# Designed miniproteins, single chains, continued (3): the designs that were tried, part 71

Each design is a single chain, and the fold is of that chain. pLDDT is the mean over its residues in the fold that is shown.

## One batch from the design tools (miniprotein)

Design m10462
Fold by ESMFold2-Fast:
Structure m10462 (fold): chain A 75 residues (1-75)
Amino acid sequence: PKEAIEKGLKYFEEGKRALEAGDYQAAVDYFKKAIEYFKEALKQTDGEEKSFVEKMLKEAQNLLKEAIDALRAAR
């Protein structure tokens, strides 16, 4: 459970850095990876840890949408 959360957070932070740098394709790829790991963590967590992972999953999904919209606008 901890490993999936840690990897999800790592990719989430890398996605945010890519988005800030204007690398929208890298941001999309990183947020997709973060979402995969957070979904894996959700299958193995409960209680407050589950609530935290659900919040991070939602935030990663929202930032993925922003990265996709930015990628489309840059074309």
Scores: mean pLDDT 84

Design m10463
Fold by ESMFold2-Fast:
Structure m10463 (fold): chain A 70 residues (1-70)
Amino acid sequence: SLIDQMLEAAGRVLHDAGAAPEVIARAMGEVYKALSEGDVEKAQEAVRKVAEEAGLPDAGEKAVEAIKKV
């Protein structure tokens, strides 16, 4: 599904950036919740904020770009 593709794209970016498993799980949960509600903008903001809180703001921006390319 489109949701699964967006989750895979964002999760891969965070994993490749060295995000801890708990950070990835939290980001993916927030992204999934937003996407299940049809809110792609909220999903992008969720991954950006979780990545920034984990000290990985550049990874957050790359994850947002990855979601947009799906």
Scores: mean pLDDT 87

Design m10464
Fold by ESMFold2-Fast:
Structure m10464 (fold): chain A 98 residues (1-98)
Amino acid sequence: MLEEVLERDSRLTKRLIETKKLTPEEIEEAKRIIEELRRLAAELEAEARELLAADPENEEARKKALELEIEAGILLIRAAVLEVAIKRQLGEEIVLPE
């Protein structure tokens, strides 16, 4: 469910703010959340595209498509925030080899 993915994202973001680092387990969870957010965003974008393709002259369809595109954009921003955090952590791991 979208709500569960958003709750998990918010929880990890709070942990990152409090600890300034993610554990290896939290990094793997963040990777899964990023994939889920991007998949949901792609589905919303596909739905918007189908609405516009079905009736391109319909103002109501255009409005609904725009709403779906905005929602998809918000999900992509959330994914980008987690991706930046992970890339910073992985950069440190490269400097300190296992």
Scores: mean pLDDT 78

Design m10465
Fold by ESMFold2-Fast:
Order: structure tokens, then sequence, then C-alpha cells
Structure m10465 (fold): chain A 74 residues (1-74)
């Protein structure tokens, strides 16, 4: 369920300190990547995209949360 996953990822990103607009944009990209490349590769890409905003350690943690959500909802 793409809408449900997108909302879940948006909330995870907002809690990590991202603005709602940026969180929604990155969540949409993550959902597309997860559908095409799988949750693991999508999470790796998301971690890379998040590093400039939240730092490497937090980016990895947030990406792992997103991966788990995608594995349960896709």
Amino acid sequence: MEEELEKAITEILEKAGLSKELAEKLARGFVKAAKVLGPEMAARLLAHELEPYVGKEKAKEVAEQAKEAAEKLL
C-alpha cells in the first residue's frame, strides 16, 4: 500500500528533523525505489540522501526504520 508507506516514511523523516515538504519528497522517492529495486537498496539510497541533513549515523538509523516499514507494507 503505497499511500500508507509514503505517510509512514514522511512521519519518520519529520521526526528525524526534516521539513514536511522535504520529508514528503524523499518519502515518494523512497517508495518508488523500494518498488523497483527492493527495500534494502532503497534504504541504502535513502541513507545517502539523508547524510547532509541528519549526519551519517542518524541517516543509517532512519533508513533502517524505512526499510522495515517497506518490508511490512509492500
Scores: mean pLDDT 84

Design m10466
Fold by ESMFold2-Fast:
Structure m10466 (fold): chain A 79 residues (1-79)
Amino acid sequence: SEEFEILKEALKTLYFSDDPEEIKKVAERFAALLPADVSDETIKVVAKSLKTYFINLGVDEEKAEAFAKALEEAVRAKR
């Protein structure tokens, strides 16, 4: 599925890239999968869940936080 492919690409980027622009780009691609009409509370919960998921898979906390923040910003920008 498109969701699974983007999730794999996000995980790969967070493991192997230190480029903040690549992290932002993959977060924006993930944000495109989310409905524009989601609440701010839902956006925060999704971002926090993905951050926790990535950290549990061995992603650096700083990178996971950067992804989560970029995701929240990108989803809000769609509204």
Scores: mean pLDDT 83

Design m10467
Fold by ESMFold2-Fast:
Structure m10467 (fold): chain A 80 residues (1-80)
Amino acid sequence: MKKKKEEALEGLKAFEEDYEKLKEAYEKGEVSKEEAIKGMENGIGELKKMKEKYKDFPEIVERIEKKIEEMKKEIEELKK
């Protein structure tokens, strides 16, 4: 149990770091709006898979759900 929870937290942290890099790349003009949106949508898919894998850990599920909701709002803003 300890290893799975630690792996989930490490994976989520790595995901959050990659997501910040994607946002920075977009802000710097290194990626297009369409590429940023696609990356975010792919990220939501990865988070949904992670949520299913770690469903036995409510605190991990809650953190993932909050991140998915945040990303959905950011995608809506980018589409405008």
Scores: mean pLDDT 81

Design m10468
Fold by ESMFold2-Fast:
Structure m10468 (fold): chain A 96 residues (1-96)
Amino acid sequence: SAEELLEEAVRLFEEAVRAALKELKGEAQLEVEVLLGLALISVAVAKLIGDYKFGIEQLLKIMQQLKELAEKEGAKKAAEVVQKAIDRLKEILKQL
């Protein structure tokens, strides 16, 4: 179940990234790509050490940064998708 919760968290993060990439271009797109890279590394580390809670906590932190970027750039639709993902991640963390 903890591994399944991390997989759900990854799917929510991918949806948030897709929403951001539709609205954010240029330097802001590069910032989204950096956050995606950090998330990929964090998930890989979580799987290697078997600490799925750590993986979800790192995704939450990165998703909060993605929301701040979307809000700063006026990407309202992306910010709404990211906020819903953040809310779901917080509920997932309460189960761990």
Scores: mean pLDDT 89

Design m10469
Fold by ESMFold2-Fast:
Parts: C-alpha cells; structure tokens; sequence
Structure m10469 (fold): chain A 110 residues (1-110)
C-alpha cells in the first residue's frame, strides 16, 4: 500500500540519518574535534529519545523495537570508536547504556 511504502521510505531515511550521525561521530573522534563530537552526540541522543518515546504512544512493543535497534547501532558505533580511541569508546559506552536504560524505564512506566 502507499502507506506501507511511505513508512518504508521514512524508515530508510531515519536509518541513513543515524548512519550519517555515526560516521560524523567517528570522524570527530579521529579529528579530535570535541565540539563536533558533542554536537553530533547531542543530535543522536535527541533523535533516539524522541523516536523511542513517540513509538511508545503506539505500543510498548514498537518502542522496545526502536530501543533494540539503537542498542545494535551503538554496538557498531562503539566498535568503530574503539579502533581510534579505546578509552573514549569505554566512556561513551557508559553514557549510551545510561541513556538507553533511562528511555527504557520511561517507556515501561507509561
């Protein structure tokens, strides 16, 4: 259907946005650009939180799928950062794990 095709294209655009933000984060780490790193992390965190919370308005299951997909994305992102800066990768893993836990708690309390 037209709605299913629009939903697919919207998902592809969001996935491309996450991939681009992930690459921008890796590039900022490699370039030691702390300002760019903070800006891209803020954008990624905001986009994830908004997507997860908006999905919770449809169902907890849809919100959980968004959270699970974001966990997989973070695992790949941290693995790329670890190749450049293992200490920063460990710190960012802690920040992402805390963000995911906070959003998962908010979704489950709804």
Amino acid sequence: SALEELARKRRERLDALFEQLGQNIVDAVANKDEAALRAHLSQLFGLFALRALLSSLTSKEEAQAVIDEFRAFVDKLIAEIDKVDPALAARLRQLFDQLIADIESAVNDA
Scores: mean pLDDT 85

Design m10470
Fold by ESMFold2-Fast:
Structure m10470 (fold): chain A 118 residues (1-118)
Amino acid sequence: MKTAVATITVTDASPAATLDVNVAATVTNHGDEPATVHVTITVDGKTVLEATLEVPPGESTVAATVALARGTHTVTATATTESDAPLELTLTVSAGATASATAAAGESASASVTLPDP
């Protein structure tokens, strides 16, 4: 099994009580065969999405909308596969502004963003 981990630190600077943020995990399969991938997205250590995907060659995306309070939050996507397929995980967070982090299988990546874009 190989695991890719992408983490984005999100700062909600909105004057509103909560900001609706789109969180998307895209798994790209660079191999020639489908791979079974277990994807988990957490916000501040709480699971907001779990999915098991059969990912053919190319891209497959799962997404959720999460209400974030003002302040700093950690969004983490994890993709785990039993295949030796060359997989990449891209985590994207957006609300007016967008940030992404991309990790290959067995790797970790991180980024940060302040939302919404002023």
Scores: mean pLDDT 81

Design m10471
Fold by ESMFold2-Fast:
Structure m10471 (fold): chain A 73 residues (1-73)
Amino acid sequence: SEDEEIEKLADEFVELTKKVMEGGSPELAERGRKLWEEFREKYKDNPERLKKFVEAYQKKLDEIFSKIEEEKK
C-alpha cells in the first residue's frame, strides 16, 4: 500500500541519515537531498502524504537518536 511505501521511504531516509552521521561521504548527503527533493515534488499537491512521511521519519529518527544516546552512556 501507499502507507507501506511511505514507511519504507522513511526507513531508507533514516538509514541514510545514520550513515551520514557516522562520517558518511558528501555523496551520501547529496543522495539524501535528491531523494527528499524528488519526494517533495512528487507529493507537492498531496500535503497529507508529505505529512505522513515526515511523521514516520521523525518517529524513526527519534528512536535512532535515543539508541545512540544510550550506547554512549
Scores: mean pLDDT 72

Design m10472
Fold by ESMFold2-Fast:
Structure m10472 (fold): chain A 90 residues (1-90)
Amino acid sequence: SELDIQALEGLIDELEEMIKESTNPEIKELLKEAVEKAREGIENKEDFEKTAKEIIKILKKALAKAKELGDELTAERLELIIDKLEELLK
């Protein structure tokens, strides 16, 4: 749907901003993987639920790394993004 594409485009913008601000290479790489998955979902007109679930899995890995490093700001931002995506799947 149009709204699903807009949700993925908004997510890409947020994650690209976080990539620019990130100093940790592992977090940066995971965020890039999430962006690539979102772009792939848009380009291939993939099922939103499937695409969102795959992105959530990647972002949860980034969240775990942020928590391990004590990066509370990145962790809180990732938790909000994950919660927003999970709410869209209800």
Scores: mean pLDDT 86

Design m10473
Fold by ESMFold2-Fast:
Formats: structure tokens, sequence, C-alpha cells
Structure m10473 (fold): chain A 68 residues (1-68)
């Protein structure tokens, strides 16, 4: 799904931004969720993959907003 691919890409962008800003812990957590989402996608569980990528994006965006 194009939607799922865009969510994954957004999560990866957020992880990279957080790592560049020094929030390594949240970047690592976002990447862990992306890896789990990729495993679900490969298993054919697209709803689980979408949910995991959405959670990764949400956590990444919340962390980015809290940085000064």
Amino acid sequence: SEEIEKLKQRALELAAQLAALGDIETARRVLEMVNKGEEAYKAGDYEKAKSLFEQAVKEGEEALRELE
C-alpha cells in the first residue's frame, strides 16, 4: 500500500531527525517499531504493519515537538 509505504518513510525520517538532534533513545525506539512493522508487512499482516508505523510516527513527532 502507498499509504503504508509513506508512513514507514515518515517514521524513518523522524528517527533520523531525532538522532541528529541528540535524542538517540527515542530514535532507537522509533526504529524498533519500524522493524516490527516491516516484519508484520512481510508476514502479510498489513493492518498490524500500518498500526506499528502510525505509532512510530506519533511517538517520533511527539518527541520532536518536545525538543528545544
Scores: mean pLDDT 87

Design m10474
Fold by ESMFold2-Fast:
Formats: sequence, C-alpha cells, structure tokens
Structure m10474 (fold): chain A 84 residues (1-84)
Amino acid sequence: REDELIDEIEELTGRPREEIRREIEELRRIGVSDEQILALLEFALLTARVEEMSEAERQEAIARYRAFVAEHEAELAELVAKAE
C-alpha cells in the first residue's frame, strides 16, 4: 500500500510525508504507473534501511536504485514503441 510505504519512509528518513507525496504526484504526471511508483517506494525504503550499514553496502543499494530507474525508463519506451 502506498500510504503505508510513505509513512515508513517518513519514519526512517525524516522527510515530510507531504514532500514524498508531491514527488509521487510528479511521477504520475510524467506517466509512471501506480505499480512502478509502488516498486520505487519499496526500493527507497530498502535503501534507507541500508544506510545504517557499511559504505560499500550503501553504494551497492544506490547502484541498484539507478538500475531500477533505468529499467522503468526502458519499459516506458517499449510501451510507446508498441503503441506506434
């Protein structure tokens, strides 16, 4: 659930819930799906938890986040191409 993930991110990172919701609204505006947004929130939560670990583990989490974002961009490009 979106709201539950937002609340957990707020608790772990200290970022205001309203700020997180605004970012989600921006993602929806540029065409990111609800499923993709939910996955991004789950990954952000995992990344925040990993910040309590070593620097190496934190860097790995950041690399995975970048790969995840790139994967979603590719999926959007495929959808546009498929629609013609």
Scores: mean pLDDT 68

Design m10475
Fold by ESMFold2-Fast:
Structure m10475 (fold): chain A 87 residues (1-87)
Amino acid sequence: SLLAPLTDEEREALMKALKLANKYIPVELDNFVIALILRAVGTRNPEARRKYIEALIKAAELSKQGKTPEEIVKEVQPLIDEAERIE
């Protein structure tokens, strides 16, 4: 299972993020969302995982606010960069 290596808390956080992403993020960002999910599940660093999950939640929040795909990626990229730096 893709979720097997996660703690119960991490699994709940990721599932919450996935529900928000499915509800609010446009299909045009599907590859972006998939990349964030794969990074969150694949990382061995809990802090990096948390930041990838936060990035996904922030993307959903920005989408709910009516931001464009380009604006969403631009505003979320710093969180992704931080996560990649600490891996």
Scores: mean pLDDT 84

Design m10476
Fold by ESMFold2-Fast:
Structure m10476 (fold): chain A 82 residues (1-82)
Amino acid sequence: KDEAAQRFVEGLRAAAEGDPDVNLAAMQRRGERLPWDTLAAAGGAAIAEEEKKRNPELTDEEVEKLADERYEELRDLYRQYL
């Protein structure tokens, strides 16, 4: 419920860190296609890295798996954004 909304926002925030001039709301209002696949990939990777910081015992394989799972989740959420 609330977790999906939080992950959606976290992913967008992580992607925006790479380009602080990105205004996703303005792009959507202009009918521009959002780079949702790129945003989902960046967000998933950032979420996995933050989890690694909270739980440093996670293996590299577990971190990669988490990044992939979050990417798939964010990709589906961001597709609905358009």
Scores: mean pLDDT 66

Design m10477
Fold by ESMFold2-Fast:
Structure m10477 (fold): chain A 92 residues (1-92)
Amino acid sequence: MVEEAAEIARELLRLFDEADPNPTSEQAARAVAHALLIIGIGLEGSKKALEIFRQGVERAREMLAAGASPEEIWRLVDETADAAGKAANEEV
């Protein structure tokens, strides 16, 4: 779980860097917050929440490759984080 979460968190941070190499301080803080949420989910052992994040990051990567804007990528990640957080809370 934690190793899987760490992998997903690293992929998320790479995705943000590739989508927007010059983020605002607020955007950078949000990216770090999402990465910490993924690690937290891994520590709690929520397989459903980790799968939601994994699928969301994969989808965001595909959208970026297709030419999606940074704003579209950030929106998808925010929606993914909300869904994953809800799933984790339902298991606890």
Scores: mean pLDDT 77

Design m10478
Fold by ESMFold2-Fast:
Structure m10478 (fold): chain A 63 residues (1-63)
Amino acid sequence: MQLRITIRIQQDEENNTYIVTIRILDQNNNIIGTITRTYPSRDDMFQGIPGDIQQLINDVQQQ
C-alpha cells in the first residue's frame, strides 16, 4: 500500500506562530489522517513535527 504524506506550514505574522497541517493520503488520494498543530516558534515546530507524523501514522494503522 502506497501512502503519501503532505505537510503545509503557515506563518501567522500577527501572533508570530506557525500553523502546521499534516495529512496522510492513500493511493487513491483519499485523506485518511489529518493533524493540525500551532507552534510558538520555528524550533518548537522542527522538534514537534517528527512526533506528530509518528502519531498520525500510528492512528491510521489502528483504523
Scores: mean pLDDT 80

Design m10479
Fold by ESMFold2-Fast:
Structure m10479 (fold): chain A 73 residues (1-73)
Amino acid sequence: SAEELIKKAREALEKGDLETALEYVRQAMKLDPTNPEVLRLAAEVYRAARKAGNTELAQEAFDLLSEAVRKMR
């Protein structure tokens, strides 16, 4: 479940489909919000969105990452 979503997110990210990648990351975070690989993927989507100038997608990725980090504490 979470592993399959992580795999799909990675594949979407490799294709440059950042919106699809973020959706799979969001789903994986619901199952395991403290998973290091899910957090890493969220950070990668954030950096890629920033590099692409997609400020809305970057903000969504940052919000997900921030919420996950808050829940770890």
Scores: mean pLDDT 81

Design m10480
Fold by ESMFold2-Fast:
Structure m10480 (fold): chain A 57 residues (1-57)
Amino acid sequence: MDLDQLAAEAVRAASQLGPGAEAAVRAGIRYARDHLSDEEATAALRRGLEDLRAGLA
């Protein structure tokens, strides 16, 4: 899964938790793209998506 697909899945998972979570995840994605390498952003998004999915379970 590429960075764009991970970002889309993270936003979808966060939207299930509520609009505040979705806004926070969108802001985090922008920050990661601006301040991290694509590899670092991908790793951070994978972990974040796992945490979001665990919160939904």
Scores: mean pLDDT 77

Design m10481
Fold by ESMFold2-Fast:
Structure m10481 (fold): chain A 76 residues (1-76)
Amino acid sequence: MKEELQQKIEDLRKSAEQYLKTLGEELDAKVASLPPEEQPLAMKEADALYENVRRSLEEMIKSAEEQARKQLEEAE
């Protein structure tokens, strides 16, 4: 049980890392496709979006780890 929960959390971490990499690449490509005059604002918005998504994923993983810990404590 504990090993299975740990594996699921690791899979979630890897999926989050892959998602963030893809998101970063897509945001960079979108900014690069805009006129130079629009790029500074778009970059600022892209950076803010990326950081918000990164933090949300990090908190989700942290919550999953905490929930798994509590479930293991209650099962004993």
Scores: mean pLDDT 80

Design m10482
Fold by ESMFold2-Fast:
Structure m10482 (fold): chain A 96 residues (1-96)
Amino acid sequence: REALIEFLEEIKKIVEEAKSIEEFLAKVEELVKRAKEEHPELAATLELILGALKGIAGRSKSLEEFKKKALELLDAAIEALKEGKDIRKAIMEVLK
């Protein structure tokens, strides 16, 4: 759980520092690949989060819109994990 929260906080930092959606996607895909190799048990959850972020990227019309929605999703996922709630449900609520 702590390892997953740390990876989500790293993704949040990548979102905040990204100069383009394309830069974000390149960096987050590299991080997720590394995280899956280090923690294979987290692979399904990391792929779910990556898929959700790619979905937000595909429907966002600006970097600012993307960052706002991506941070909302990551904050909801981190909060759900800290509270022992369903992360999938938290992600789906943001994607509406």
Scores: mean pLDDT 81

Design m10483
Fold by ESMFold2-Fast:
Structure m10483 (fold): chain A 74 residues (1-74)
Amino acid sequence: SEMTERILEEIERAVREKLSNEEVVRILVELAMEARRAGDEVAHTLAVAAASGAKAGEPIEKILERVRKLAEEI
């Protein structure tokens, strides 16, 4: 979906720009809310799962790897 692609692009940007976990959580929470309003349940679940990992201190590169794998299953 367009929302799933945007989530991946934002996480890829976060890795390139070395954004903090706190900033990544902010971005992913906003995307999760947007996905929910659009009725994209899959993108919402993906964004929430990624935000939870970032909040727990998971390295952003690992979040990107995990999200890419999940997106391939959709």
Scores: mean pLDDT 86

Design m10484
Fold by ESMFold2-Fast:
Structure m10484 (fold): chain A 87 residues (1-87)
Amino acid sequence: SVVLDRVGQTLTLAPGETRTVSAAPGQTVALRVIAGSGKLKITRDGKSQVVDVAVGDYFVIRDGETLTLTNLSDQPITFQVIGLGPA
């Protein structure tokens, strides 16, 4: 799993790749799509949702929250931490 603890930190998911990501303790993270597009499966607290993503879309990961992300598209999807705040 990857802890998202630095503004500008990037994460790339290859086609079919699954990765678990979390906010650092006491932090809320804003994670933006900076490259790629297509279907992304997001699992929060055992609940899964499939969303269409494109460059500029973002997610918020709150204090102690863990997300599992699966790239269901045929191209890499790259995310970047664009903000860190208090939980």
Scores: mean pLDDT 84

Design m10485
Fold by ESMFold2-Fast:
Structure m10485 (fold): chain A 81 residues (1-81)
Amino acid sequence: MDKEELLEAFREVMGLPESQRERDLKFLEKVIDKLLEKGAFTEEQIREIVREVAKELGMDEKDIDFYTKKVIEALKKAKER
């Protein structure tokens, strides 16, 4: 699974246009980099990565469940290809 394919799938699932906010792009890139580096595809592993990236970017931890769900949706979409 390529970083670019996963990033695009995540953008579509998040409903972000191509010219989206810089913070959202940094979040997506960091999550994808950690997912590919760790080979993390279980819900628990994805949740841990999302939490770590959210902390690095100063995002609210209460949104972890929301972003975890979106990452799982993006991974499913990328796997269809």
Scores: mean pLDDT 69

Design m10486
Fold by ESMFold2-Fast:
Structure m10486 (fold): chain A 78 residues (1-78)
Amino acid sequence: EIVHSEESRELAREIAERLLTAMGLDEEATRRLLEEGKITEEEAKLMLEARRASEAGDGATFMKKFEEAAKLLEERKK
């Protein structure tokens, strides 16, 4: 099914690039994306948590938060 298909992989790459770009920004830039309606409050919180985990060297938590944010972004495609 699509969750394991090439379409799923390509979508995951696009979401990852968007999240990595946004997460590479500081907290103020993430807040601006939220205010502009480009991301939701839930996505912003997950991105900030993933960033903090990355800064602490906790790759496992980073990936979990990142995947949760990516799923929310994917749902917004509706």
Scores: mean pLDDT 64

Design m10487
Fold by ESMFold2-Fast:
Structure m10487 (fold): chain A 103 residues (1-103)
Amino acid sequence: MDPHIEALADYHFARFVAAVKADPASPEAVRHLQHYLFFRFTGAEGRDEDLIEELGQRMAAAGIPLDTAAAVLRRALLATPGVSEETVERVLAHFERGYRAAL
């Protein structure tokens, strides 16, 4: 993974955590999560499902409740043109598996 792309993903994740804890419905939380996903998927080796499970683990470690975490991820995915509801549910299933594994 490119160290600069990894640093950008981590930066956006940290800002996402701060924003979602202040207001789970804020557009800033959704935007930072979308940027995290973009940089993480662009710079990472491995499977998309593994990266989504990693995100679940990271949100659990950050102390974000599962219902809040799932809701903000759903909003970030639905804000992406062309993403189907079936794709959202599949992504959320992998996310929840990663989240629960970190508890």
Scores: mean pLDDT 82

Design m10488
Fold by ESMFold2-Fast:
Structure m10488 (fold): chain A 116 residues (1-116)
Amino acid sequence: SLQEEVDRILQRLEKEKEVSPELFAEAMRALMRATPEQAYRLLVALGKAGVPLEIVAMTLAASGRITPEMREALLKAAKELGVDPERVEAAIRATQASLEGRDDEARELMAKASVD
């Protein structure tokens, strides 16, 4: 079941010292099928495991998976993790601009997502 898959991914994120590309890919596939509650838990766990939420947001945006519910889960996870929500929003918008061929706007938005 999806719940069993989510629980397995959460346990691996807590046990492993670093997130492998394979584990990241599994987490992203689960996120794209997750309920809002499952998405929030996975996003917080990924952030605690050292994955930047901006990277997760970009990957979801590139896959066309930024629903209103996913956006809300990302912003809630950002607040929980002490990440500036504006950086997460900039990452989403930068990816969308890039996909639409608006390369100059994408570069400006990416700078906002990566600036301290």
Scores: mean pLDDT 85

Design m10489
Fold by ESMFold2-Fast:
Structure m10489 (fold): chain A 85 residues (1-85)
Amino acid sequence: KLAAEILWNAEYKEVGKIGDEVVFADAKGKLYKGTLKSGKIEVGAAVVEVKGLTATVENRDGSKAEVELDEEAEVPLTVVTGPWE
């Protein structure tokens, strides 16, 4: 089962999950880690790379960390560039 879904919704789309947080793509294809609460997105960090169940995030202070996704996702290139070959 794939937990990371590309949901085409407004200017952000969900592309993965990290525990209680979700990975979103903006209209430019940049990846962010944030929390979706009550229909609002609280953006906490930029996601630089996703490999299987591991995402590399860049916090607002410039520090980087690796975090685990709940389930696998095939999303970084599709999110950044759109679904073309």
Scores: mean pLDDT 48

Design m10490
Fold by ESMFold2-Fast:
Structure m10490 (fold): chain A 84 residues (1-84)
Amino acid sequence: SSKLELERKKKKEELEKEIDEGIALIQAAVDALAAVNEAIRALLADASLSEAQKRAALEAKMREAGITDPEARALLLAQFEERL
């Protein structure tokens, strides 16, 4: 039954695509957090910037990295401010 083989192959390809897309989303999130953490370290070390300028630069880096969730942004900012 050629129809049943085509349906099974399509379902397998769809599942493999969903798994690959899920892995790519996780990797993108890990890379975004790594970039923000590196920016936090660099900003904390920069004696030329005021605390307000450091906060603004971190907010810009979070937007650039695609971190748009308000709760995640608030947590990262709070963690950064405790280290100022």
Scores: mean pLDDT 81

Design m10491
Fold by ESMFold2-Fast:
Structure m10491 (fold): chain A 116 residues (1-116)
Amino acid sequence: SMERVKKLYEEFKKKVDELIKHLEELIARSTDPEFQARLRELIEKLKEAVERFDKAYEEGNLDEMIKAVREIITLLGELLRLLSEHPEYATPEVVQLLRDAIRIAHELEEELRKLK
């Protein structure tokens, strides 16, 4: 239902906003320029994908919402992989936020597909 999509999207947005804040704090604490550059790239792409989802949601475009959420899931997976390769920067809190965001994004994709 659209009501469930809205609830999941609100939960997702809160988790992603918190995640981005923690990732930006990791950049500030890191001394590895390559890690910082890769993390900044993924954060920028994630913000752009979320903005595409917001626009598609406002327009009621289910196909574009599904496309955007799939891109978000891919980017969250790349963030999780990057943190796994840099355990010195990965905190349990950031990893848990990332896993929560991935779970909610998958639930959001499932609910959107039910509306087609």
Scores: mean pLDDT 88

Design m10492
Fold by ESMFold2-Fast:
Structure m10492 (fold): chain A 68 residues (1-68)
Amino acid sequence: MSEAELRARVTDLVEDVIDRHGPGATDLAEQAARDLARSLGASPELVQELGEQARRAAELNAEVARRN
């Protein structure tokens, strides 16, 4: 699996978590991203990066929801 494919799969899962649990599901999104990235063979550095990106995505979605 390429890094691009791995990132796409993690992004899809994060979007599903946010859709199911709401835009402020930061801990769930971060943990889901890390768990999937590890299962797909991502490096520890990439697992950390994708977890941080997932948290930021959930936080940004929560901020947008607050402004609307």
Scores: mean pLDDT 81

Design m10493
Fold by ESMFold2-Fast:
Formats: sequence, C-alpha cells, structure tokens
Structure m10493 (fold): chain A 87 residues (1-87)
Amino acid sequence: MLEEVLANPEARELAEELDRLMEEALRLAREAEAAGRRDFALEIEVEASLYTIGAAVALLAGDLEAAREELERLREAIRRAREEFAA
C-alpha cells in the first residue's frame, strides 16, 4: 500500500511535501513552547496533525486531489500560526 503510493511519482512528491510541512509545523510548535506559549504550541500540533492524517489517508487511498486539498489546509494552518507567533 504505502510502497505502491511511493512508486507513483506524483504521490511521492506529495508525500515528500507532507514530510517537509510536518517538520515545519513541529519546529514552529517547539519554538512556541520554548517561548512559554504551551497552549498555542498544542493548538499548532493538533491542527497540523488533523490535516496530516487527512493527507496521509488520501494518499493511501490514491486520492491525490484530496491529498492536495489537505496539504493546502496544512500550509495555510502553518502560515496563520507563523503570523500569530510573529505578532
């Protein structure tokens, strides 16, 4: 299943983007926690996890359009969290 997903070049690119976005969200959550913003760090982790699970499920199902939609939501969540952290 996962091996078949990674054998598809388009699905592999989406999976690699998911991995990068997850790492970005995790770094941002760690920075928020280090700044004493524990609840904000938890909000980042929970929201990022929801979209990450959605994207992973879509990729495993071969639904590349749903995977792109969830990745777009993840990107937007990270963008909004960065704006809030910078404020």
Scores: mean pLDDT 85

Design m10494
Fold by ESMFold2-Fast:
Structure m10494 (fold): chain A 70 residues (1-70)
Amino acid sequence: DPEEVERRRKQIEELQDKLIEELSETEYEKELLRKAFRGEKLTPEEKEYFKKYLTDKVKEIMDRLIKQIS
């Protein structure tokens, strides 16, 4: 059902944004996490920062999302 898929996608996006707000200390981290979860292309500099500092936060966000939607 396309409508149910759209509703689920929106719900996941809202949960992702809340978790990004909760787990990010700086505005720069929030922007990078939001870009990544929206599927936006990161610059090489943003990718390097993401790999070094944000991978653990992504794992935590994904773990919490899976627990909340399962």
Scores: mean pLDDT 78

Design m10495
Fold by ESMFold2-Fast:
Structure m10495 (fold): chain A 97 residues (1-97)
Amino acid sequence: VPLSPLQQKLLQIYQTLSPEDQRLLVEVGRRLAATVGLTFSSDEQAAIFLLQFMLTLTESRSVEETVDAIAEALGLSEEEKRRLLRIFNYILDQLNS
């Protein structure tokens, strides 16, 4: 399936992340997708799914509220929530550059 321009930009930003931050996005993305009956063949698809979902939530919520909602839904630790917030802020900064 061809990627949209937004999905292509998100993929490029994802590829600039450390392996540890990439793994967190993939894990959270796969867990989130599983709650709605979705599965992905690639790690990149799972990460992009999460990032698009978070961007959609920020249309009606703050960044902090978006991360808190995902953390509550998936039972993320305080450390995982803090790392996800840092990563998402980085991605938003890159999208606006």
Scores: mean pLDDT 86

